# Designs tried in a protein design run: designed miniproteins, single chains, continued (5). Part 2

Each design is a single chain, and the fold is of that chain. pLDDT is the mean over its residues in the fold that is shown.

## One batch from the design tools (miniprotein)

Design m16039
Fold by ESMFold2-Fast:
Structure m16039 (fold): chain A 75 residues (1-75)
Amino acid sequence: SLKEQIQLEVAKSLVRMAAAIALEAVKRGKISVEEAVEWIREMAEKAASKLKDPEAQEEVLRLAEELIERIREEA
């Protein structure tokens, strides 16, 4: 319960950090938007795979797609 909530928040924080780094790299012209999207999805899949709850896994994957949409709009 509390441990599961902490694990979910850690996974979500990891995905948010990955998205922030990727957006900065795109803005600096270091990577393409497509490369950023692939990397964020890979990070989200790895983070979600460590969670036991399918609902928590879905939440992490949905967060990644929301962040990807923002990168596509801002880049």
Scores: mean pLDDT 87

Design m16040
Fold by ESMFold2-Fast:
Structure m16040 (fold): chain A 95 residues (1-95)
Amino acid sequence: MFLTDEEAEALIERFEKWSKEQIENLKKLVDEGKAEEAIRQATVLIAATNLLVIGFEIEAMFGFISPETVERAREVADKIIEEYNKILEEAQKKL
């Protein structure tokens, strides 16, 4: 079975919470002068965030989840990616 809308929403909430923790960790790495490590980790985390949205889009194509659930995942993902991009910009200034 693929995800239900309820399971997808729960996954989005868990992913958002986990991503906020990763954002805080990356900011700490930049502050500690570990800019190269922060850039590597942020790049992988952006890719992982995009992969989650693609997975939800595939599930919606097969009719397992609603387009509204996919839209919410995109909104959350876009917000997370924006924060990762801000970290990348700050880290690049410290290289």
Scores: mean pLDDT 86

Design m16041
Fold by ESMFold2-Fast:
Structure m16041 (fold): chain A 69 residues (1-69)
Amino acid sequence: SRDEHTKHLSGLLSKSLIEQVGDDPKYQQQAKQLSQQMAQAIVDGDWDTATQLSQQMQKLIDEAKKKKS
């Protein structure tokens, strides 16, 4: 079902994004939330929403990396 696909994809995305944002709990929580929303958008074929979320994910990664510098 789509729900199972969404859960699986969300898990993969959150793992990848958490690895990129690192150990800050605030960024990890935001990463999990964005990953869930992205998985839903992809499964639904909502590419406009997926594009917006992709930009938010990249911004989160960039901010997290900047703090480690």
Scores: mean pLDDT 81

Design m16042
Fold by ESMFold2-Fast:
Structure m16042 (fold): chain A 60 residues (1-60)
Amino acid sequence: MKEKAEELAEIAVRSVLESPPKTEENIEQVFEDIKEEAKKLGIEEYAEEIIKKVKEALEK
């Protein structure tokens, strides 16, 4: 489970760094996509941790 969360976090961070969301709506959509994917993978408890990592990456 944690391995899937780490993989999803890496994919999400890479995605936003390669194609940075330019609007608040796009940023919110990314967070919703992360929550949905986490639910599909059965790791919804890690969704907040993954979103935090994405937010930290966007602040760079």
Scores: mean pLDDT 77

Design m16043
Fold by ESMFold2-Fast:
Structure m16043 (fold): chain A 67 residues (1-67)
Amino acid sequence: APVLDLTGKTTLDEYIAEAERVARSPQELRALTAAARLHFAQDQGNVEEADRWYREAVAALEEYRAA
């Protein structure tokens, strides 16, 4: 399964670029981009953004597993 390597990443653009690098399908890209945005929001202490992207990541993973 594709895994995000966020080691040494510091910006949102770097987090998203990692998701784009490892994703192999549009469904994986959606899930991994949501996960990358969630990790960035958590690292910034932005609780509202973290909650938003957590819900999106869960929804994307459920759709990916259902397909």
Scores: mean pLDDT 79

Design m16044
Fold by ESMFold2-Fast:
Structure m16044 (fold): chain A 61 residues (1-61)
Amino acid sequence: SMEEEILEEFRKELEEAKKKAKSLEEFVQNASKITHKYVEKYPEYGEKIEKEALEFLAKVL
């Protein structure tokens, strides 16, 4: 589904941000920017995107 494709792409961008980040602070800042971008682009999936971001951050922190 389009939802699954969007969430998969979102997760890939978060993983890339994590790999490129020099610190946890930099990763969190970049993850927030990526999350904001996706919620603005796909507001109908906003809650699911935000939940995915929180779950990803919880595993890293």
Scores: mean pLDDT 86

Design m16045
Fold by ESMFold2-Fast:
Formats: C-alpha cells, structure tokens, sequence
Structure m16045 (fold): chain A 86 residues (1-86)
C-alpha cells in the first residue's frame, strides 16, 4: 500500500483529473507528480494509472464516460480511489 499525506493525495487527484479530462497529457501529468514528490516519472505514471483504474472499477464507468464527467464528480471518484489504495 502507498502511504500518502493530505498534500500528496490532493496532488494525485488534481493532476490525474487534469490528465483524464485532456487538459494535460499523460506525460505532462507524470512529470508534474514526479517533480512534486521527488519520484521517478515511471513511478508517477504507475501511481496515476492505478488511481484511474481503481476509480473506473469503483464507478463502473468506461474510460470515455469517466473522461466526460464534470470536474467535481471526477475528483470525488479519484479521491475515493486514492482512499481505496492507501
């Protein structure tokens, strides 16, 4: 299990939400999380992928449906995903 503080949880939710909505690319999101936490880019990509996959499992939505959610609902599901894996 990944142990995250409140700031790290917020960073994952914010960056992953922006990535899923298409505001930033997956590479940009991975780089931002990597820089914020001081971890390798590949590790950041794995964490965001796990959070996104967990959010899809919890919601029962497709990737397309999830990307088309409003920011508030998407962030709520991502927060639940982070809470599930930590």
Amino acid sequence: MISLNDQQRQDVVDITSDMVSGRITGDQGSQRLSQSWGIPVDTARQIMGMVTGTALQISGLSSTQFSNLDDTTRRQLLQQAVDTIT
Scores: mean pLDDT 81

Design m16046
Fold by ESMFold2-Fast:
Structure m16046 (fold): chain A 60 residues (1-60)
Amino acid sequence: NRERGENLGRAVYDLGLASEEAARAGAEAYAKTGDPQAGADAIRKMGEDQGARAALALGG
C-alpha cells in the first residue's frame, strides 16, 4: 500500500474508533463520579488526544 493511502485509511478508521472510545470514556467517568460534566470532559479529552495523534501521524 502507498503511504498516503494507508495513512488516510488509518485516519478514517481511527476517527470511527475515536467516537466509540469517547462514548465509553464518558460513560465510565460518569459512572465513577456521578457528574455529567466529568463525562463530557472525558469525551472531549479522548477526542482531542485521538485527533492530535492522527494529525501527528499524517503530518509526519
Scores: mean pLDDT 66

Design m16047
Fold by ESMFold2-Fast:
Structure m16047 (fold): chain A 58 residues (1-58)
Amino acid sequence: PRVLRFADLPPDATPEERVEAIVAGNGLTLTPEQREKLVALARADPDLRAALEFLSGL
């Protein structure tokens, strides 16, 4: 199982900024489709629970 690292994100960060910080912090390479899905999940859930589940499945 991969252990994900999370940057301390500013409270006013956009869903796009949060996704980019997680991707960059963990050295991930995503397809455009995977990135779009992560952004959509982050917009729907600011706590990133669904986004983290999706990301851990990659």
Scores: mean pLDDT 70

Design m16048
Fold by ESMFold2-Fast:
Structure m16048 (fold): chain A 76 residues (1-76)
Amino acid sequence: MEKAKELLEKGKKALEEKKYDEAIEYYEEAIKLAPDSKVAAEALRNLGKAYRKQGKYDEAVDYYGKAAEIEAKVLK
């Protein structure tokens, strides 16, 4: 899943640059390409971070929960 990993890295760069809306778009596309994967789990966690940085706490909590669920399925 080369494209999904590429989108995840672009999202991380956008998040570091405080381009939260752009980061969100990259993470959402990464999840669409690899929905039940380590990439999706990391993208969901970073999506939660992006929403938290925007002050959208409820959305952040939801995405952290989704990330944990995928991690439980994929990592252990």
Scores: mean pLDDT 82

Design m16049
Fold by ESMFold2-Fast:
Structure m16049 (fold): chain A 67 residues (1-67)
Amino acid sequence: MKKEIEEKIKKLKEELFALTDRYHALSRRVLAEEGGELTPEQRAEFDELVARMKKLDEEIKKLESEL
């Protein structure tokens, strides 16, 4: 069982890295735009990414508590 939990944690961390990279890419695009003001669409994308990242982080914490 412990190996299965460790493998799940690894996969979730890889997903979190992918979302973090997307977040950074979006942040660079916003900073490159004049004035750096978020459009409603960009804000929605940030909110979605943050919510997904938070969910993955909580899932990782739960699995780590099982170890």
Scores: mean pLDDT 78

Design m16050
Fold by ESMFold2-Fast:
Structure m16050 (fold): chain A 77 residues (1-77)
Amino acid sequence: TLEEMMKLAEKAQEYLKKAEESKDEIEKLELLLEAVRYQGQAMLLYYADDPAQAAALQKQTDAKIAELEKKLAEAKA
């Protein structure tokens, strides 16, 4: 629903703000990862009736998650 999509978008913004306020690199990356996950979920709900656009956004979200997970692993090493 639109309400569910907006709630997910609000969660994404909340995590993004926490990431901006964090002074710890590992915490910042973990918060950014959560922000990307919630933003991706909101966008998929928005494009639920457009499979091509939904697939393209899912691919972009997966790539961004993989990039952040790699940076997080490097920061923890």
Scores: mean pLDDT 84

Design m16052
Fold by ESMFold2-Fast:
Structure m16052 (fold): chain A 67 residues (1-67)
Amino acid sequence: SEAEIQARIEARAKAFLDRHPELAPLIQKIREEFGETVALSLAALVLDFQEPQEIERLVALIRKKAG
């Protein structure tokens, strides 16, 4: 169900931020600019990225599209 998918994304995002609390302000800024779904999806997706440069590049691309 969509609720199960959403709960899984939220759980993954929470687990990531619990391990990397220093990134919480960045995710919060993305939430403020693009909404909760985009912020949670990014937090969940970064669990598959181990390189900080890839995370920063994705954030830069999103910011560039916003203006």
Scores: mean pLDDT 70

Design m16053
Fold by ESMFold2-Fast:
Structure m16053 (fold): chain A 65 residues (1-65)
Amino acid sequence: SSELEELAEKVLEHLRSLGIEVSEEEVRKAVEELSKTYDLSKMSTEELAQAVLTELLLEEQKKKE
């Protein structure tokens, strides 16, 4: 949905402003996965960015095992 795409864009901009190198595709997938468990509209950009980073780290860990 457009709402999830807007949230993904906000998180992407926030993470890149902190010097964190992430792709738009990775952030979008993490936001979609988090939307299954959390009401993302009630989260701040900072809270959502932290949740996205955690999700990306978990996916990276699975690939290294």
Scores: mean pLDDT 79

Design m16054
Fold by ESMFold2-Fast:
Structure m16054 (fold): chain A 68 residues (1-68)
Amino acid sequence: AEKAFEKGKEFFAKGDYESAITNYSNALLLDPNYAEAWLNLGEAYEKLGKTEAAAAYRAKALELDPNL
């Protein structure tokens, strides 16, 4: 899960938000309780202008870890 999450952050840093989403989604397939992966998935969707999806994923992250 962590390796896919790190790949997602790498793509996000490059501005490749679609590849970031793919890798964060892969991290979540391996660990659906990975709160940081939900948060970063939301941030990537926000960058693509998908604000409702971004809000939903961010809410899921905070549900799993309120201190994020």
Scores: mean pLDDT 84

Design m16055
Fold by ESMFold2-Fast:
Structure m16055 (fold): chain A 62 residues (1-62)
Amino acid sequence: MEEKKKKLLEEAKKLLEKAGELITDGGKQALQSEDAESIAEEQQKKVDELMEKAKKLVEEAK
């Protein structure tokens, strides 16, 4: 059980790191595009999904 709990927390950390990268990349793309609002909305949805998955993994690890 402890090993599985550790793996879930490591996966959650990776998802949070990926969400941070998407925020940075999305901001760069929005600055270069006429569709800045559309790009920002799509990136925000992806970030929200990754954060929600990370929260579920943390809850399962408890």
Scores: mean pLDDT 74

Design m16056
Fold by ESMFold2-Fast:
Structure m16056 (fold): chain A 84 residues (1-84)
Amino acid sequence: LDKLIKEYEELIKKDPNNAQAWLNLARAYLSKGEYDKAIEYAEKALKLDPNNVEAWRILARAYEKKGDTQKAEEYRKKMEELLK
């Protein structure tokens, strides 16, 4: 995971508009239990690509882990809407 985080950080230095690199950082921090960082990076990915289903999924899971059940449900519904 540490190696992957370094690779993603290099990608965003080279191209800060790389939504996939921001998304991968969000996923990595979610896996580490750093929910606030996961939210921050997922929001960056969504600014670049608001239809990114995985970014909404990461937000839903991060808020669920923080105990914010209402926000988690709202983001899950957004994810489901985009899959239609």
Scores: mean pLDDT 81

Design m16057
Fold by ESMFold2-Fast:
Structure m16057 (fold): chain A 84 residues (1-84)
Amino acid sequence: EEELEKLKREAIHLLGQASRVPGLPEEVRQLLDEAAKALVEGNFDEAIKLTERAIELARPVNPETARLIEQAHKLVKEAKKLAE
């Protein structure tokens, strides 16, 4: 429980950091907000898909933001394994 909640909290924090990057495309920001909401609701599969799309769209425009999302994606996958 504690480990799962810690991973969820860390992933949500990283998604929030990425969404606040100036100049980030609105579509990427929307995907990050949706991914954070999915995580809060415990929908790990949706959060994984949303973060994967956000990474793909962010990487050519802002590689540093893509790295933050990639770290969040890893934490979401770890949270899913603990929840199952």
Scores: mean pLDDT 84

Design m16058
Fold by ESMFold2-Fast:
Structure m16058 (fold): chain A 63 residues (1-63)
Amino acid sequence: GPPPLSPEQQAAVAGLEALAKELGVPEETLEEAKKIVRDSPDVKEGMKKAALLLGKTALENEG
């Protein structure tokens, strides 16, 4: 099977899911954000990139 996510990656994914629900972000964008965290060698870098993606999508959907 696929390698398990690290505890830090699991926490980051949970945080992104919570943020996406609060911001009303589409599920497709949330899945892309999760992939960024999973594929990043640095969880902090991945989380920043993922959070920026969610934020941009939320702002685009505000109008």
Scores: mean pLDDT 78

Design m16059
Fold by ESMFold2-Fast:
Structure m16059 (fold): chain A 80 residues (1-80)
Amino acid sequence: SDEEKFRELAELERRRLREEFPEAPEELIERLAELETEALRAGVEAARAEAAGDLETARRLAERARELAEEAERLRREME
């Protein structure tokens, strides 16, 4: 299922982030992985809604994906 795939992606992202930021607190690694995974999920759902002709849902989900991605970028910069 998509939910299982996104759980697997979140786990892989957590592992990558631990390697990239070995001194970062685990809480920040988990938060960043969650933000990045949720941004990706919202983007996928937006694309599906657009393909189905549900443009209003697609717009809302695309906006959510953008906001989550911006939060992830801000957190990533703070960790650098």
Scores: mean pLDDT 86

Design m16060
Fold by ESMFold2-Fast:
Structure m16060 (fold): chain A 82 residues (1-82)
Amino acid sequence: MLRERAEELVREAERLAQRAAEAAAAGDYAEAARLLREAAELLEKAAELAREAGAPEEEVEALRQAAERARALAEELAKLAA
């Protein structure tokens, strides 16, 4: 259950990241930043669920790193929107 839930959150985060790329391509950097922040939150929740499910530490850390990258990109895009 927990592992399947983590995988669902990762897939949802991937969809949000794709939508963010489309928004950025259209010049909507504010929307792209918002979508990437949501993706980062889902990746962080996925990391927590993966850890609870007993996933390898490397796998959990990879999800956390992905969340940090998404947040960093969202922050840069938010600066372009200002």
Scores: mean pLDDT 86

Design m16061
Fold by ESMFold2-Fast:
Structure m16061 (fold): chain A 62 residues (1-62)
Amino acid sequence: SISDIQNQIDDTANDSISQGWSVQQIQDRMQRIFGQSMPSLTPSQQIQMGRYLRSIMDSIRN
């Protein structure tokens, strides 16, 4: 489900932060997760996930 993908993104972001990854490395890791999930998502879900990913990245940067 979309919630499972969001949870995977959240867990991966928290793991990467705790390991001292750079913002760019975290972004690249999140983009890979999103890309792997794309074939299972509808176009509207892809847009929703893209917005969610952007929100997470903005939170990490700021």
Scores: mean pLDDT 80

Design m16062
Fold by ESMFold2-Fast:
Structure m16062 (fold): chain A 70 residues (1-70)
Amino acid sequence: SMKELEELLKEIEELGDKVSEAILNGNIEEAKKYLDEIIKKLEEAAKKFPELKEEFQALIDHLKEVKKKL
């Protein structure tokens, strides 16, 4: 449902803020942990919203590249 998608996107945004905060504080291990949590939520979202699977997969691939460069 739209409400479930909105709740999921809000959770991802909150985790993204935590990634940024961890990077600013020099806590790379914590940043990687939050990135893994976002990736997991996007993988769950792709199962719930198969019509958005390609969009979620593109974000997952991008976040995995970000994690590799930290």
Scores: mean pLDDT 87

Design m16064
Fold by ESMFold2-Fast:
Structure m16064 (fold): chain A 57 residues (1-57)
Amino acid sequence: SMEKAEQLEKQAKEALKQGNLEKAAELFIQAGLAYRDAGDDKKAFEMFSQASELRAK
């Protein structure tokens, strides 16, 4: 589960580098849910915050 969360975070950051803000936001949400499921609430919050910021811009 933690490995899946890290993979999703990496994919989100790659989408962000490519300028695909919609894809990046979706992947950050998925990463946040995966981190939460793995018990890493701090990382989950960071992922959700990044997704929220992308949708606000």
Scores: mean pLDDT 84

Design m16065
Fold by ESMFold2-Fast:
Structure m16065 (fold): chain A 63 residues (1-63)
Amino acid sequence: ELEEIIKKLKEREEDEESIEMVRWILEGDLEKINEYMKKKGRKPLTEEEVEAMREEILEAFKS
């Protein structure tokens, strides 16, 4: 399922950073997500926020 989502993102020509962010969200890798957010000058995400994003992505790609 995760690899199928990544494949669809690559087919849509999404940039590599966006694809990696989706991968980290699907894996629940809070540390990698927040390292990226810090580099972008963005507020860190909570575990609950990442979990909500993960569910949203999974629902979007089940259609």
Scores: mean pLDDT 76

Design m16066
Fold by ESMFold2-Fast:
Structure m16066 (fold): chain A 88 residues (1-88)
Amino acid sequence: MLSKEELELEIEAAMVMIEAAVLLLAVKRSELSEEVKKEIEELAEKAIELAQKAAELAREGGDLEEARKLIEEAKKLVKEAKELFEKG
């Protein structure tokens, strides 16, 4: 079984991926400019990639410090994407 720390990191990564996926769906249905949509999609897709890598590291019992760093980077990208969506 995963340690509590590994499980927490997997949960955090999953939450970031869910938020990014919801944002991607919202962007596709929005009336935002194509340029803004592209920027949000690129940020959200990058966040999903980083979160997936973090979840894999946590699951494999790898570098948990690197996993946490990837999750924090992914969270920053989702925050930036949400700010672009809300300001548009």
Scores: mean pLDDT 83

Design m16067
Fold by ESMFold2-Fast:
Structure m16067 (fold): chain A 67 residues (1-67)
Amino acid sequence: GPAAAAEAAREAARAGTGDAARSALQAYKMHEQGESAGGATAAWEAARVASNEEARELALKAYELGT
């Protein structure tokens, strides 16, 4: 659900760097604002640009929980 997706996105932002961290933080903010579709899209972008495996896996988890 949205709360679980927001929390996973927050964890992805902590694990990520650069563009991946920014996209994951955007996913967190979108879910907190009730914009579930925007949050899922931002989480997918965070996974796509992730430079490390932990950040990618957490961003994918945020996408799956938000979809």
Scores: mean pLDDT 83

Design m16068
Fold by ESMFold2-Fast:
Structure m16068 (fold): chain A 60 residues (1-60)
Amino acid sequence: SPEEIVEEIKKILAQLPTLTDEQRREALNKIAELISKLPPELQVKVVEEYVKTLQAVLDA
């Protein structure tokens, strides 16, 4: 379901700070694939969270 996909994305995002650079790239690719499977209304919300998380990771 779309809700299960959103929860999977959130779990991956939460793990990003603990990952190596290679694992982080793989995780980001997986998140992008999961976002593409969501309906458009949920994609907007998830993309905003994704961008915020990327900014936080880059600032770390």
Scores: mean pLDDT 76

Design m16069
Fold by ESMFold2-Fast:
Structure m16069 (fold): chain A 58 residues (1-58)
Amino acid sequence: LSPELLAVAEVALTTMKAVVEGKSEEEIRRAVIETARRLLERLPDSELLRRELAAAEA
């Protein structure tokens, strides 16, 4: 399992859990962003993930 796939899975799972818990869109967005930031610190070479997340946050 590649580190990039693991990072994508972490973000996806965070989003799914927040939706299941009934959190607001703003809360879901914040949770996803925070998870992505932590993953990017561990995987700085994940340019694709970084750019996709930047686009989603725009």
Scores: mean pLDDT 69

Design m16070
Fold by ESMFold2-Fast:
Structure m16070 (fold): chain A 77 residues (1-77)
Amino acid sequence: LVENPPPGLTPVEVAILKGLEAYREGNYEEAAKYFDEAIKLDPTLPADVYRMAADAYEKAGNTEKAEQWRKLAEEKA
């Protein structure tokens, strides 16, 4: 197990962690941006990340982007 905080976290991992933290805090706009960034860095991420991005956009009031990301999640699943 990596015991130390990993200064070697990949940009994708950092974006996902920040997105999850923002989502838990109810900061859906920031969460959506971080999940979107992670997907742009690594489009091979599992459908769950796409679904989280869609859900965050919807809760932030961006229904258009939420629908777009949900469709992409279905294509990945």
Scores: mean pLDDT 78

Design m16071
Fold by ESMFold2-Fast:
Structure m16071 (fold): chain A 84 residues (1-84)
Amino acid sequence: MPSPIQQLTSHSRQSMSLSINTYVLGRNNNNQDIVNQSRRLGDQIRTIRDNAIQSQDPQVMDQAQQQIDVITTQIQQLTNDANR
């Protein structure tokens, strides 16, 4: 079974990749608001991940995954707005 650190690292990497894709979409559409928001959301994922890993607490890592899921939903909403 994957460890909490491995799960958090893989999950955060996938969500950061989504934020990068949304960032590129914003740039291609000359939409600075989408560019700024996608960058901010990506930075939040990184901060949450790094803080959770630094805690060395599996419960904190599980909580971090839930926070990343919320941010991933925000990235998906932003991508939908960019494609309108």
Scores: mean pLDDT 84

Design m16072
Fold by ESMFold2-Fast:
Structure m16072 (fold): chain A 74 residues (1-74)
Amino acid sequence: MIEEATKKVTELLKEAYLAKKAGDEAAAAEKYAEAAELLREIERRFGREVAEEAAQRAAEELKPLFEKLVEEMR
């Protein structure tokens, strides 16, 4: 399902972000690579348009999380 694939991409990108914040560059790189690979699989299975939409949805899902983190640091 596209929804499940988008959720997985979002989770991987979130984990990459948290790893980078913790200073774990290796873990961050691995999670980014996994997200990129999953997006390629979505492109192969559903087409480029769907992969681009999934990436955009992941970015939109993470935007409130980043905004909340900034808010809590105020």
Scores: mean pLDDT 73

Design m16073
Fold by ESMFold2-Fast:
Structure m16073 (fold): chain A 77 residues (1-77)
Amino acid sequence: SSLSAKVEAAIEILKKAPEEVREELRELVTNGLPTSTLSEEAREVLKELAKALGYPVEEYLPLGLSMVLGLALEHLE
């Protein structure tokens, strides 16, 4: 499915990121925090994810991007 393909792409990007960045993105997804709370490094990873998955980078994550990130981050625990 298109969702499975997006999750696989997100895993490949997130796997290359430091664990500290993955933890920031887990908090963002879990607590619905604004993207302004991210470090510069975590924001760059989020921009790469958004570009690869076809989502805009906004103040809050779109539901679709939040779901893809949640599933990908769960796989990398």
Scores: mean pLDDT 86

Design m16074
Fold by ESMFold2-Fast:
Structure m16074 (fold): chain A 59 residues (1-59)
Amino acid sequence: MEEVIEKAKETAKILARKGFSLEEIVKAAENVARELGADEETIEKAKEAARKTWEEEKK
């Protein structure tokens, strides 16, 4: 679900700016996706989106 991925990206961006670790951000994205009722494939995409967002904030 596109909405789940976007929510995960927003969460990752906020947490990265607050100085949270990659592990914490990925876990938060997974939890958000699960709470929104996402399937396993969408949860994995949300986690990947969170990692990518964290890398972008590092620059």
Scores: mean pLDDT 80

Design m16075
Fold by ESMFold2-Fast:
Structure m16075 (fold): chain A 72 residues (1-72)
Amino acid sequence: MIVTVGEALENFGTKSDAYKKLQEKLKELGYKEYVPKIDGTVDKNFIEAVKKLAEEYGGRAGEVLRELDVEK
């Protein structure tokens, strides 16, 4: 799971179902402006969303994202 800006930068240009799920979680957390498409692609908007998540939650980013997995 991408929970740091460094991890997001290393995965730039990649696409996966795991990242698609992460985009859905970021949108639920209010970062919808940075997630215009839920297609699993790590683009500039995705990296900005991860940066904002890291700024607000720091070491708790992974915990917050895990909590959203149970709200289906």
Scores: mean pLDDT 69

